# Ledger of designs, part 20: designed miniproteins, single chains, continued (2)

Each design is a single chain, and the fold is of that chain. pLDDT is the mean over its residues in the fold that is shown.

## One batch from the design tools (miniprotein)

Design m4666
Fold by ESMFold2-Fast:
Order: sequence, then structure tokens, then C-alpha cells
Structure m4666 (fold): chain A 86 residues (1-86)
Amino acid sequence: MTAEEEREIAREGLERAERMLREGREPSEELLARARALAAEAAETGDREAGVEAVALTALLLAHLLMKEKGESWEAVLERLREMIE
């Protein structure tokens, strides 16, 4: 996987996370476990869809954590993550 491919996966994952956040999707232990499993699968196999979903679920969980701990909006969290990719 190239840096360019990793960037594309991250962008698609963040777009998916934004949709989930707009739909009011909440964090859970099951989603955290799934994010970890998908991240491991993507790292081992190079599976693109596993990578996109892992980024999406991780961003969803991180946005909820920062909303709770720092009072940030999920829009602000996702914008910062997008800036890190560019």
C-alpha cells in the first residue's frame, strides 16, 4: 500500500464517518472491537474495504471521545483529521 493509497482510504473512511455521525450513530464496545479487527486485517492483507471501514469506525469513536472529554463538535474533529491527511 502506497502513501497515496493510504490517503485515499483515509479520505473515504472520514466521509463514511461523517455520514455515521450525521445519522447519530453511537459508540459501543462492539464497534471498538470491530475497528481493531478491521485495522489488523487491513494491515496484514492490504484489504481496501477493511481499511476504509477501520478508518470510519476509528474516526467515529474518536469524535465521540473528544466531544465527551473536550466538548468539541464532531465536525471540528473530522476537519482536523482531514487536515492531517492533506
Scores: mean pLDDT 81

Design m4667
Fold by ESMFold2-Fast:
Structure m4667 (fold): chain A 63 residues (1-63)
Amino acid sequence: MERGLREAEARGQRHARQIAEYRKLLEKGEEVPETPLSAALKKMLEGQTPEEAGLAAQEVLER
């Protein structure tokens, strides 16, 4: 049972928001800070659709 449900939900929202923001920046060709997450998203987008890349990145952040 989740005793920290609010904390887990807040973390999930942050990750989802961060992924969505990075996806938008990558799609518009804007500058993205060099981080493991942004590097992974950029590499995934080069070989996959934004939808597939977003799902993969979300799974990585959940781990």
Scores: mean pLDDT 62

Design m4668
Fold by ESMFold2-Fast:
Structure m4668 (fold): chain A 108 residues (1-108)
Amino acid sequence: AMPAPTKEDLAILAVRLAEALRDGTVSPEERQKLRELIEKIAAELPEVRDHLMRLFELAEQGASDEEIAAAVREVFRAAKLTPEQIDQAIAGTRNPALRAALEEVRAE
């Protein structure tokens, strides 16, 4: 059985949506898995569903880095991540893309 989604899982998903879809490297099967992950996270954190779907759509449409960064910030704002939670997520990851996105939100 999979554990319940956490706010850290949300942060990881948001970065994956921003990075992978924009690169055009995501297969249709991986795209479907990302959509399923959005619904799983939204079941536990319904306040982020619309923001995650907007991020997914922007990334699929090849939106600008500025628009994608703004969408990631809205996801984190909707999740109400504290600076301490963001700092813990940064400390817990070695993914440079996730770290950069978290540091941008932390600066807000």
Scores: mean pLDDT 69

Design m4669
Fold by ESMFold2-Fast:
Structure m4669 (fold): chain A 100 residues (1-100)
Amino acid sequence: SSSELAEKNARINELAREAAERAKGASEEEQRKILDEFIERVSEVAELSEEERKRIRERAMAVFDAALARGASPEEAFLQALRLAVTLAQEIMDRRAAEE
């Protein structure tokens, strides 16, 4: 339902805000852990398959690594990876809602 989709999107955005706050001042290793935990929680909220969760994780971590390789700060690299994970989860939910 549109109401259920809105509630899931609101929860994902709340989780993203919490992850971003936790990542402030964190080491690269701790940021990777926070991102992984975030993707796990988002996958539960969005009811993603194991395969969809793994794909989002791989893409988000790749964006994090690529941003660092380009000289982005760890904080900016984390935010880029976080935004991608949110976008991919929302796109999957939107596609499912449009087909149902």
Scores: mean pLDDT 87

Design m4670
Fold by ESMFold2-Fast:
Structure m4670 (fold): chain A 72 residues (1-72)
Amino acid sequence: MMDLLEALAAAGLAPGLADQVAGPHTGPELTLRLQRYLRAAGYTEVVVDGVAGEPFQRALQRYVNLGGAPAA
C-alpha cells in the first residue's frame, strides 16, 4: 500500500506538505522516507542519507513535474 507520504507526493502536495509537516522534529525522518521512495520510483540519483541536498531536491522537483509518476 502507498504510505501517507507517497499518497501526498502523488497528489502533488509533497513539497508544500513536507515543509508544513516536517518541522524541526521530523525533517530528517521525512527526508529519508522521501529519498527511499524516490529511489524506489526510479530516481537513482538520490542518496538515502537524510540530507536534503541538490540531487534530492532535483529528483523531488522532477517527481512533482511528472505528476507524481515514477521515472520510467
Scores: mean pLDDT 60

Design m4671
Fold by ESMFold2-Fast:
Structure m4671 (fold): chain A 65 residues (1-65)
Amino acid sequence: SEMEEIRKKLIELAKSQPFVESVEETSPTSIKIKLKEDTPEARQKATSLETAASILGLKLEIEVL
């Protein structure tokens, strides 16, 4: 499935980011990322991932500590 491949690629991309503490799969169409620290840079990068996920039809939730 195209959606499964896209989701998998997004998860791998998120895991590779230095500002991401962890990635959790919450449903077939949603993931949750936890930030290592609450900085403007981390928030901006996380928001960019959220926007990209939204365009692809996926929900990305952002958590800080």
Scores: mean pLDDT 81

Design m4672
Fold by ESMFold2-Fast:
Structure m4672 (fold): chain A 64 residues (1-64)
Amino acid sequence: AKTLEEQAREALEDARGGYASGLAQALEVLSEAAALHQDKDPLVVELRQAVEELLGKKLAAARP
């Protein structure tokens, strides 16, 4: 089993690389971190920012 921090690191790397598979994992990690009140963790903050950037690109691509 991976810790939340390890999962956040993996999701962050995937999200920063622009991988769509990383977006779903990142959203789950962010949801769990929020439930555990770990939103102040620097890694979680970076993950949130990367997810927002990736979501912006995906939303633009989804509009013909």
Scores: mean pLDDT 67

Design m4673
Fold by ESMFold2-Fast:
Structure m4673 (fold): chain A 85 residues (1-85)
Amino acid sequence: DRREEGIRLIQEAQANPDTVEGLLNGLKGVEVAIEEALENPEGIDEELLRKALELVKKAIEYLKKKDFEKAEEEIKKASEYLEKA
């Protein structure tokens, strides 16, 4: 399940908060997993999945800018949308 994979990758990224590179790689993995799920949603809520994707992309952008507080906030929101999808 691509949704379960996305949730797992976010959880793994959050579990390694001391490593910016690890978190960035985790978020990129989540972005890919959500994009793949959107190609074949399989009864998943597409709107919630699209919102999660947007939030993951924002988190990646903030992380690249070293805005760790904003990146964490967007990751938490993305996780919530993925759980509801």
Scores: mean pLDDT 73

Design m4674
Fold by ESMFold2-Fast:
Structure m4674 (fold): chain A 59 residues (1-59)
Amino acid sequence: TAAGFVRRLWEAMFGRAPSEEEVRRVLELAGVDPATPGSALSEEQQLRILGAILRLHHE
């Protein structure tokens, strides 16, 4: 699912699992339905998710 994609990408980037609230906020900012199958995520949706993660994190 898109939520599963966010969890895996977040953990790969930051070395820790995101909270469910963080997952929800990422998908809301990216405009992606959490129930979207991971295999059905377009490149545009994947880039929007990455952008949302970066917007919620600044280092």
Scores: mean pLDDT 78

Design m4675
Fold by ESMFold2-Fast:
Structure m4675 (fold): chain A 104 residues (1-104)
Amino acid sequence: SKADLIAALQSQVATYQKTVDELKANPDMSVLELQMTLGVQMINESVLLQEALKQNDQATAKVERQSIDLLQDADAAGDVQKTIDALERIIALYQQRIAQLQSS
């Protein structure tokens, strides 16, 4: 349902906000630890993409694809600040999509 999608997106925003805080507290995080964190998040994004497609929500699916691309670019960079920047962009995309879903 639309409510379930909103709840899932809100939960992921909270997860990403926590990850950003952890990265800001640990700027010396190893490339391996960064890649493990991003790997888990890419799996979560893939699950949300599949759910959006199952509900025929192409707008949420587009946001999920953009989020996966941002996470892949951050993974390739292997840099804490670039990872923070990517997560903050994804949070903004999710907040915009949540607002759209709540207004429809």
Scores: mean pLDDT 86

Design m4676
Fold by ESMFold2-Fast:
Structure m4676 (fold): chain A 99 residues (1-99)
Amino acid sequence: SISDFSRSVSNLSRVIQQVQQVDPQLADQISDSTSQLITSIQNRDVDGARRYSDRVMSLISQIPDTDLSQRLRNSVTDTMRSMGDYYGNDDFRRIADRI
């Protein structure tokens, strides 16, 4: 549902805030890339969602805290799946599976 997507986005923002306490520069890059990912999903731009999800994953791999890295990966995946389920769109679910 749209409420599940909104909740996933809120959880994502919270985890990014935790990254900011460890690496503010990396957190800014993640925040920008995830904002672009969310915008692509809202615009139903599958190609954009793929590009920005790949960028987000590259940035997540740079987080030295493995637990924080995994929580962020899970939050991004949950956001993609929630949107895929809401629209019945397998492309967003497939992008989530790649994360």
Scores: mean pLDDT 79

Design m4677
Fold by ESMFold2-Fast:
Structure m4677 (fold): chain A 109 residues (1-109)
Amino acid sequence: SPPLSPEQQKLRREIMLTVTKTILEEAKDKSLEEALKNGWEFVEVEFIRQSPDGDRIVLRVKYRKDGELKTLPPITLTGGAARRFRDTVPVRTRELQLQLDELRRQESL
Protein backbone atom coordinates (compact mmCIF):
# COMPACT_ATOMS: atom_id res chain seq x y z
CA SER A 1 0.00 0.00 0.00
CA PRO A 2 1.21 3.57 -0.58
CA PRO A 3 2.32 5.52 2.53
CA LEU A 4 -0.50 7.21 4.47
CA SER A 5 -1.16 10.92 3.81
CA PRO A 6 -0.79 13.36 6.77
CA GLU A 7 -4.61 13.49 7.17
CA GLN A 8 -4.85 9.67 7.10
CA GLN A 9 -2.02 9.49 9.68
CA LYS A 10 -3.93 11.94 11.94
CA LEU A 11 -7.10 9.79 11.85
CA ARG A 12 -5.05 6.61 12.44
CA ARG A 13 -3.41 8.26 15.50
CA GLU A 14 -6.86 9.25 16.86
CA ILE A 15 -8.08 5.65 16.38
CA MET A 16 -4.96 4.24 18.10
CA LEU A 17 -5.34 6.69 21.01
CA THR A 18 -9.03 5.73 21.42
CA VAL A 19 -8.19 1.99 21.44
CA THR A 20 -5.32 2.56 23.91
CA LYS A 21 -7.51 4.59 26.30
CA THR A 22 -10.14 1.81 26.18
CA ILE A 23 -7.45 -0.78 27.08
CA LEU A 24 -6.40 1.42 30.04
CA GLU A 25 -10.01 1.68 31.33
CA GLU A 26 -10.33 -2.15 31.38
CA ALA A 27 -6.75 -3.23 32.29
CA LYS A 28 -5.69 -0.32 34.57
CA ASP A 29 -2.13 -1.04 33.39
CA LYS A 30 0.43 1.34 34.96
CA SER A 31 2.92 1.18 32.04
CA LEU A 32 0.13 2.12 29.63
CA GLU A 33 -1.06 4.92 31.98
CA GLU A 34 2.52 6.29 32.11
CA ALA A 35 2.81 6.14 28.29
CA LEU A 36 -0.48 8.07 27.86
CA LYS A 37 0.48 10.64 30.53
CA ASN A 38 3.86 11.26 28.82
CA GLY A 39 2.21 11.77 25.41
CA TRP A 40 4.01 8.93 23.63
CA GLU A 41 2.88 8.33 20.03
CA PHE A 42 0.88 5.08 19.77
CA VAL A 43 1.68 3.37 16.47
CA GLU A 44 -0.14 0.03 16.64
CA VAL A 45 -2.28 -2.20 18.83
CA GLU A 46 -1.77 -5.86 17.90
CA PHE A 47 -4.08 -8.73 18.89
CA ILE A 48 -1.63 -11.50 19.90
CA ARG A 49 -4.35 -13.91 21.05
CA GLN A 50 -8.11 -14.04 21.43
CA SER A 51 -9.78 -17.06 23.05
CA PRO A 52 -12.62 -18.68 21.00
CA ASP A 53 -15.18 -17.60 23.64
CA GLY A 54 -13.84 -14.00 23.60
CA ASP A 55 -13.24 -14.07 27.38
CA ARG A 56 -9.47 -13.59 27.03
CA ILE A 57 -7.67 -11.10 24.80
CA VAL A 58 -3.89 -10.55 24.75
CA LEU A 59 -2.82 -7.21 23.27
CA ARG A 60 0.55 -5.69 22.33
CA VAL A 61 0.82 -1.89 22.26
CA LYS A 62 3.59 -0.34 20.15
CA TYR A 63 4.64 3.29 20.64
CA ARG A 64 7.29 5.74 19.50
CA LYS A 65 9.48 7.43 22.12
CA ASP A 66 12.40 9.72 21.18
CA GLY A 67 12.23 8.42 17.58
CA GLU A 68 12.51 4.76 18.69
CA LEU A 69 9.77 2.16 18.17
CA LYS A 70 9.06 0.43 21.49
CA THR A 71 6.62 -2.23 22.70
CA LEU A 72 4.80 -2.36 26.04
CA PRO A 73 4.68 -5.71 27.90
CA PRO A 74 1.67 -7.77 26.72
CA ILE A 75 -1.63 -6.74 28.31
CA THR A 76 -4.21 -9.45 29.09
CA LEU A 77 -7.94 -8.72 29.38
CA THR A 78 -10.16 -11.45 30.85
CA GLY A 79 -13.87 -12.04 31.50
CA GLY A 80 -15.99 -8.88 31.70
CA ALA A 81 -13.02 -6.64 30.82
CA ALA A 82 -12.38 -8.59 27.58
CA ARG A 83 -16.10 -8.49 26.65
CA ARG A 84 -16.46 -4.73 27.41
CA PHE A 85 -13.30 -3.93 25.41
CA ARG A 86 -14.54 -5.97 22.41
CA ASP A 87 -17.98 -4.28 22.53
CA THR A 88 -16.76 -0.72 23.31
CA VAL A 89 -13.90 -0.31 20.79
CA PRO A 90 -16.06 -0.69 17.61
CA VAL A 91 -18.60 1.84 18.99
CA ARG A 92 -15.94 4.42 19.99
CA THR A 93 -13.90 4.08 16.76
CA ARG A 94 -16.77 3.76 14.21
CA GLU A 95 -16.94 7.45 13.15
CA LEU A 96 -13.13 7.78 12.93
CA GLN A 97 -12.87 4.55 10.89
CA LEU A 98 -15.60 5.75 8.49
CA GLN A 99 -13.76 9.09 8.09
CA LEU A 100 -10.47 7.24 7.42
CA ASP A 101 -12.10 4.88 4.88
CA GLU A 102 -13.78 7.84 3.09
CA LEU A 103 -10.51 9.83 3.03
CA ARG A 104 -8.70 6.79 1.56
CA ARG A 105 -11.35 6.58 -1.20
CA GLN A 106 -11.11 10.33 -1.97
CA GLU A 107 -7.29 10.30 -2.06
CA SER A 108 -7.30 7.22 -4.38
CA LEU A 109 -9.13 9.19 -7.10
Scores: mean pLDDT 80

Design m4678
Fold by ESMFold2-Fast:
Structure m4678 (fold): chain A 76 residues (1-76)
Amino acid sequence: MSKEELELEIRLALALMAAEVGKLMSGEEAAEFLARMMEKLGLPKAAEAARRLREASPEEIARAVAEAAEEEVAAQ
């Protein structure tokens, strides 16, 4: 595995862990937390998914963010 592939896999793993943590929060808190974490991980599309679903359940926000992060990483 190249260093670039490893860095990408680490970013995805951190994104998925953040999504699981987000499920333990209220919806608004989950949206804010996940948007901030995804931006720090260089996943702006996943961050936008979190902001879009601000009024959704934390489980729905986490699922959408995880899916967006997987798609964004796969596109690189």
Scores: mean pLDDT 81

Design m4679
Fold by ESMFold2-Fast:
Structure m4679 (fold): chain A 71 residues (1-71)
Amino acid sequence: MPTMEQLEKANEEIRELVKAGIVKEERVKVTTIEEAANIILENIRRNAEALAAGVPAKDLTAPLVELVPAP
């Protein structure tokens, strides 16, 4: 099960890659850690397909997932 610590670590790594110009940032807001995990997994799948299709890494997006409180 993904944890807040794992999510923050992933977000930190993505921020570093974005600052280095390696990937583009895609910001997504979610209310649960499970939604965050699903978004990350879908992004991994899409990026793998894009790389297989010859898309350069610099044109890939990485999700920066922000956990927001439920209303």
Scores: mean pLDDT 73

Design m4680
Fold by ESMFold2-Fast:
Structure m4680 (fold): chain A 66 residues (1-66)
Amino acid sequence: SPGARSARAQAEAAEKGDYIAGAVGMWEAHRLGGASPEVAQEALTASHNKDPEKAAEAARRGAEDA
């Protein structure tokens, strides 16, 4: 799906460069876009744990919610 693909691309970009700033930006974008606190929290947790699959999944849910 377009939403899942876009969210995954964002998560992969953050992971490739170990872009903590990218992950934080994703969290802020989700928050400002009206994403649920749960999605924002999962994105932060996945980034902290260096779990690319969970980071991608959290981004995907945020994109679909938006």
Scores: mean pLDDT 55

Design m4681
Fold by ESMFold2-Fast:
Structure m4681 (fold): chain A 104 residues (1-104)
Amino acid sequence: NQELVDKILELVKKGKFEEAKKLLQEELLLDEETAEKVIYALKQLDDESKRKLVESIAELVKLYKETKDPKYYEQIKEGVEGLYENFEERQRRQQRAAEILARA
């Protein structure tokens, strides 16, 4: 649903993260933890990557609605978890580098 993707991205661009999270939960049927991780990832990504993330989630949700196969929600959870952990690791590495440089 292109209209839903565009609406979520517009809310994120405007800093309306709680409204965007609500759409992820109500329209894309994500649980609260997964929706929070999606919002966290969207805050870190560039505009093109934001669109690709939301479009990928919407396509997997569409496949779930057509097939009723829970594997599509498992893919969403795993993908979002991987992104979340990768951003946290990157932030930790940047903080450590800054601390080392401050000692010089």
Scores: mean pLDDT 81

Design m4682
Fold by ESMFold2-Fast:
Formats: structure tokens, C-alpha cells, sequence
Structure m4682 (fold): chain A 100 residues (1-100)
């Protein structure tokens, strides 16, 4: 029920890397909602995972897919993150990554 990208344009290695980093974001949201991460630890984990996804996709020349991935990550955060203020700050960070 998590939105997924069409990753068929990626090499198998790049696809595995993107999916692994997306899974890391989902795990971070879960741990933060359970009170097992501080807001700062959570923010840095999501930022790091999102940056690695964008870097992989841009290295493959897939700029449109990088933007689509950031939109899907923003939807994931809005839907599953219980802390609305932290969600807003993360969405602003993802918008900054999209503008690079």
C-alpha cells in the first residue's frame, strides 16, 4: 500500500539501491512514530536516504524520475508520519533537494 515507482528504466543494481533507501525511510518513520528515534535522528536519517536516492537517479540521467521519487516520499511522509510539524520540515527539505 506504499506508492511505488516504475523503476524499470534503472539497472538492477541501481533499482536495488533505490528500493533499499526507500525501505530505510519507511523504517525511520515507523521507529519515530514508536518514539524510538529523536526528531533530529529521524530528520537526518530521512535526509540521508532521500539524498542517496536522488544521487543514484541523477547519476543514471533520470531527472524526471528523481522528482517523481521525491513527490512519492513527500506523500509517504504526509500519510504515515504522525508528527505534523516534523512532516512539514521534511517536506521542505525534500522540496530543496528537488530544486538542486
Amino acid sequence: KIPFLDLSALSPEARREVLREQAGIVVAIYLYNEGKLSADEFFERVRAHARRIVDVLRAEGLEALARETLEILKELIRKYLKDEEVAKRLIEELDRLAAE
Scores: mean pLDDT 80

Design m4683
Fold by ESMFold2-Fast:
Structure m4683 (fold): chain A 62 residues (1-62)
Amino acid sequence: PLAHAHRLLDADGDGRVTREQFDRVLAALESGSSVHPLLAVFDRDGDGTVSDAEWEAFNALF
């Protein structure tokens, strides 16, 4: 769920996900073989990619 993903991304523990934290986690999760569950949470359009707009939309939910 989104709340669980938010907490995984909140590396500094301030209750907020920054673009830098989001980019860092996406770089670490990058895979050519399968879709990570965290990526699926951010991929609002289901197009297999996460854009800056999708990241901003995710943060707007919190």
Scores: mean pLDDT 57

Design m4684
Fold by ESMFold2-Fast:
Structure m4684 (fold): chain A 82 residues (1-82)
Amino acid sequence: EKERMLELLTKTLEEREELREEEIKTLVELGFSREDAERIVDLAYATIEAARAALEAGASVEEVRAVIAEGNARVAALVAEI
């Protein structure tokens, strides 16, 4: 499953890069400032990057899921602060 998870995380990062402008625009349309939208999108991207880096460094699938969960909590906290 580790190799499959690495493939999925890599594909997710590629998709996030392609959709960055669209995601920012959607958040701005929902009432966020462009600066706050960029912070949210970039933090979400950094979470997936950290998850992939952990997996490449030999982390277990369980540890990688914990990295994703922590990152998602940070994104939720940022959105609540705004």
Scores: mean pLDDT 83

Design m4685
Fold by ESMFold2-Fast:
Structure m4685 (fold): chain A 95 residues (1-95)
Amino acid sequence: ESSLEEREAVAEKLLEKMDELIKALLEYLKEKKIEIESVEITYYEVNGVPVLAVRIKTKDNEEYLIPIGIDPKNPKAQEAAKKLIEALKEYKESV
């Protein structure tokens, strides 16, 4: 039986995982000197299950698709996507 504390811990870990992903991604982009052209939120379906993702286009015409989570209406999934987009926009403006 899951306690309320366990449920909160799971939600917190999802946000922490996003912060770790953002840090690793920004370090990778800086090391490779990759320039970002555009960043957008997208979604796709797998067997009728909607998946929220962030798409990154580079000036070298490469694309990275980062899946955020199932159910695009989930507030935590939207919060994670917004954090990633904000960090990527700051990186784009810093170059």
Scores: mean pLDDT 71

Design m4686
Fold by ESMFold2-Fast:
Structure m4686 (fold): chain A 146 residues (1-146)
Amino acid sequence: EKKKRYEEGIKLAEEARKLLEQARKHVDTAYDYVKKAYENPEKAEEYRQKAIDHFEKARDLLNKAAELFGKAAELVPEVKDIFESARNLATEAANEVKRGIEEIKKAPLEKQYEIAKQTYENVDALIEGAEGAIDEAIRKLKELLE
């Protein structure tokens, strides 16, 4: 019974990791589209909209990862603090993406590039932190399975 609970916790953590990897790719793509908007002013609105679409996809994936971390925290109280830390990091990353989208919509083109870069850097750091928490949780759960 405990073994099945720990194995399910590891599974949820690995599923969350895949969502974080997908979110990072969407943030990378969004940043690239803002760069394309800056380099191609005549298509800037088209590229800006594509960037926003990719940021929104990243935000949805980050929120899904946070939900999985929350489920894992409830399922495996032995590592609850680690999963709650990962949930908070994923939630902060989603909020950072939301802030970036709102600021890009209001900003002139030159500032959109700076906002996208800052959003990319902040989200990447938060995802890295959440991935570190996943690694620690999986390590501790595997120790409990021995």
Scores: mean pLDDT 90

Design m4687
Fold by ESMFold2-Fast:
Structure m4687 (fold): chain A 77 residues (1-77)
Amino acid sequence: SMEEAKKLAEALTEAAKEAIKAGDMEMAETLMAAATAAYLKSEGKEEEADYVFDQVRTYPEEGVAKVEEIKEKVKKE
């Protein structure tokens, strides 16, 4: 849903801020890319969101795993 996508974008953005504070710029880049995709989905730009999410899957495994963890947490509320 658009509401779930908005919550995901917010959660990923907050996680990216924490990664930046920790000096983990690779993690921050992955999380910010995923946040952009979630934001596009929340705006109804589903096709563009899917393209960005597909790009995120090619990012380093640790970052992708963190994105999936946050997705599951947002679904549970």
Scores: mean pLDDT 85

Design m4688
Fold by ESMFold2-Fast:
Structure m4688 (fold): chain A 60 residues (1-60)
Amino acid sequence: MEANDRFLEALADLPVEDQLAAADRLMSEKLGPNESGPNGPNKMSEEEIAELRRRIEARP
């Protein structure tokens, strides 16, 4: 699995609150002054992060 898929799988074991916090952090990093470059740890697009948040909030 790619790093992004592995990240999502790791979050699945966490409570919803922590998963949402992690997704929000990814979005903040995307908009922050020290954005991840092509070799950075966070390569998710803004859309991908938004979809991640949607999936987290939809799970029971």
Scores: mean pLDDT 62

Design m4689
Fold by ESMFold2-Fast:
Structure m4689 (fold): chain A 68 residues (1-68)
Amino acid sequence: KKEEIIKLAREKFGEHAALLVDSLLEKGYDPEEIEKLVKEGNLDEIRAKAAEVFKPMADAGKAGARAL
């Protein structure tokens, strides 16, 4: 399932896109939503979602929700 989506991203957009998709799936994003974006060729939306995942690194002060 998830591996197939990653493979599609690699074949359509290259290794970088495959890594982004893998990271999003590991973060608990809906596999069906990610698969739809890959099939539609919406690399920009995939990149935007990945940026949201990594945004806490850049926004260190966001509500302080970093440590349990």
Scores: mean pLDDT 70

Design m4690
Fold by ESMFold2-Fast:
Structure m4690 (fold): chain A 63 residues (1-63)
Amino acid sequence: KQKLLQEGQKNIQKALDYAKQGDSKKSEEHLKKAVDNWLKAGVPQSDVEDEKKYITEQMQKLL
């Protein structure tokens, strides 16, 4: 479970990095991977949804 949380965090970092590069498709793909990893790790859906909203807003500002 800890491994999935680590993978989720790495995918968030990649999503933000791709957003900075202007690659919206790759940034969205990595955000989806992070969400999936967190849900599989047992993070509550409400917490995942809140974090997804926050990261999506950050990505939109970088794109």
Scores: mean pLDDT 80

Design m4691
Fold by ESMFold2-Fast:
Structure m4691 (fold): chain A 63 residues (1-63)
Amino acid sequence: AAPVVTAGEAGDLEGAIAELEAAIAADPDLWQAYLLLGGYLREMGEDERAAEYYAKARALDPA
């Protein structure tokens, strides 16, 4: 564990991502959580990871 962290509001995005990952672990068919994860990852500049989650959401979309 780091003794101190100085990273603005990075904890808010990481916390949201962790909560969405927990929601997916409880309900892996929750396509909306994959969409939200993709959105947050894109905001972090993780475009490749965001694309993976968007693909999962699309595959799970009930429509």
Scores: mean pLDDT 72

Design m4692
Fold by ESMFold2-Fast:
Structure m4692 (fold): chain A 100 residues (1-100)
Amino acid sequence: MFTEEDYEILKKALSNDEFVEKLRDKAIEIFREKGYTEEEAKLRATFVLYLLSKIADEKLTEQEVREILKKAGYTDEEINDVLEIIKKLIEFAKEMLEKE
């Protein structure tokens, strides 16, 4: 479940180009660890960054994100993976903001 703190963290991190690139690199790393190729990881990371922007801007719930992914042709397993990655990226964004 996303919190108001999660939305504010994403909004702040996504307003900083350096933090956006670090989030992209982290997303690529996580997808690579899950067995995706470099090309697949980059494509999926770009889409996840788009979802993070929409989550922050529109205050999307986990259920609304699930419906977006389902309409985009994602399986239930892939949706669960993307949501896990989103949560890890929110945690990473929080850590970056706490340092500065």
Scores: mean pLDDT 84

Design m4693
Fold by ESMFold2-Fast:
Structure m4693 (fold): chain A 64 residues (1-64)
Amino acid sequence: SKKLFESALKAAREGNTDAAIIALAVLKTVGDEKERKYASEALDALNRGDVEKAIEILEKGIKE
């Protein structure tokens, strides 16, 4: 869902990493193959503490 992607991106930009992680976990369950790929990559970045990289990944997913 594009709305879940946008929600995760907004949460990450606001520094609400818990909300971003929850939105991305839902995307990994209900998203299409592309959404699940970007959600997994963004979650990996957030788990490493790399919020900037997570934002870049999510912005790329939304553009396509």
Scores: mean pLDDT 82

Design m4694
Fold by ESMFold2-Fast:
Structure m4694 (fold): chain A 75 residues (1-75)
Amino acid sequence: SVEDLVKEANELIESGDPANEERIIEIGNELIKLGEYDLADKIYEEAFKVFPKSESIRKALEDSGVELLKKIVLG
């Protein structure tokens, strides 16, 4: 469920373990696939605060922001 994905992402971010970066991105991408662009963006924002040097999280945040903007502008 969306709630389970958000919970998992928050636990992984809270761990501060760089090994979890890939799974955090996978969860955010799953949320985007489900149309939950604002939740994905929120997760990537929180992840970027914890992993500010992660290029993969930065790119995921940029991509999710574009999808959120499309939803706002076109929907």
Scores: mean pLDDT 82

Design m4695
Fold by ESMFold2-Fast:
Structure m4695 (fold): chain A 55 residues (1-55)
Amino acid sequence: SALEEAKTAAMRAVKAAHEGNREEADKWLQRAEDAGMSPEAVARVRALADEILAE
């Protein structure tokens, strides 16, 4: 389902952030958005990824 695809993409974005890979995190965030994740949810995952990448 689109919801499961969006959730998987968001989880991969967070994993990429933990690995220090901003480009990969941004790629997965875009996939979550394309899969129909709400703008509010995308913004929250982006904020989390940015926090992880910032230490």
Scores: mean pLDDT 84

Design m4696
Fold by ESMFold2-Fast:
Structure m4696 (fold): chain A 120 residues (1-120)
Amino acid sequence: SEIEKLLEEVQKLYDELLELHYKFLEAKTKEEMQEYLEKIIEKIEETIKLMEQLRELLPPELQPTMEEAIERMKKVREELKELYEKIDEYSLDEAKEKFSELFEEFSEALGEVMEAVEKA
């Protein structure tokens, strides 16, 4: 189904995001962090587009869950862009801590979508 195909594409993007997450945490320079952040932001933007497509295919009962998750993902994207722009204002450890909090929020929002769709 189209839903199954979208979920497979989302899972693939999330697996790629997990790899970039570990690379970000192992980064030793601000330049390396910015390179990984740029790629992470791009993949989150791709995930949001897939979530918007998935929302259009889902029944009305799941619309509030999808809208909430998409809004949370968009907020994480904007805060990651802010971290990218202000990276020099953070120490390496502070940037990693801030990133980990934002990535956890993204992962929780995605997890709620995946659970809600699986139960439908």
Scores: mean pLDDT 90

Design m4697
Fold by ESMFold2-Fast:
Structure m4697 (fold): chain A 124 residues (1-124)
Amino acid sequence: MTAQDYYEKGVEAKKAGNYAAASEYYKKAIELDPNFLEAWRGLLTTPGDAIDAFLAKHRLSPELLQKVAEFLLRLHELLEQIERGNKAAVEELMSRADLLVQLNAALEAGDIDAVDALLDELLA
């Protein structure tokens, strides 16, 4: 399979609400082509959609809501850096792609404790 094939599978999974599967496919696309901007956009926007679905079902503490807000702001900043052609940001995000997949899986499962712990790792 090509990077494009994995990206298309990620888009399909995201449309179905399968955020963990979507992020795994986007990760595979960027592993094959680290300069595939659409795959990075898919990976970095998937947690926002997963968080929206999670917040519809769960009431979070103010402390956890602050972590969510900080995380979403950081994702937006990282996406802007990649779109500006910052190659160092691509390499840094490759090292964190597994944590993003794990976060989407925890959000999909409704595991509040895992979400809190993974956000602490992603914000470090």
Scores: mean pLDDT 83

Design m4698
Fold by ESMFold2-Fast:
Order: structure tokens, then sequence, then C-alpha cells
Structure m4698 (fold): chain A 74 residues (1-74)
């Protein structure tokens, strides 16, 4: 585990919450496109930081949960 792994997760959670709020009234395809872009950015940074497998699993779960929230909005 890295000292900053919790901060990385906290930053990802904040960005996902902001994305959900800012795209609340957008079409689902637009919301999913923006989520995909954010996912790519965070996965790239996570690999560069050599984050633990448990932190990577938490990150994947957060993006999956956000996708489900967006789909339930429709």
Amino acid sequence: AKPSEQQFIDDAEAELDALFASTRNAPLDVQLEKLRELNKQFLKRAKELNLSSSTMARLVAMFTDTELRLKQHS
C-alpha cells in the first residue's frame, strides 16, 4: 500500500460525484462517454503510481457504481 492511495481514491470519488452532478440532465450516451474518458485518465495514473491491487479493485468498483447510477437516471 502507498501512503497516498486513500487520497487517490478520495480524488476519484470527488471527480465521479462532480461528473454525476454536472451531467445529471444530459443524455445517457453523453454521460457514459464522459465517464469513459475519466476512467481512462484514472487507470493511467493508477498504473503510473503502481497502486496496490486492492486500491485498483476499489477504483474499478467506483466507476462501475457510477455507471449503474447513470443508467438508473434514464
Scores: mean pLDDT 79

Design m4699
Fold by ESMFold2-Fast:
Structure m4699 (fold): chain A 109 residues (1-109)
Amino acid sequence: SLEEKIRELLEELREIIERLKASTDPEEAEELVERFLELLDEIAELAKQLPPEKREAVVREMLQLVGEAVGALIERADASTDPETRETFLRLARRVGEHAAALLAEVRA
């Protein structure tokens, strides 16, 4: 079902967040963020096919996961002693937040 597909994709987002929490490698973090954003785009497209009430439930869950991903990236930046690595994690956090804000505004329109 459509709802089952969305649930599976949301579970993949949670797995990526756990990997981001454990990652100290900026290159791995960049790859994880790219996959996270791809999954967000897919979930958003599928959510547009849901009735408004169910769509809003998915949007709320996406917002929660986006917040967790941004938080994980900021924590990795704060834990980094290398300025270049810190800047990369902060840039990725900003990218996730900005992409999600634009995408969720589109889904709610």
Scores: mean pLDDT 89

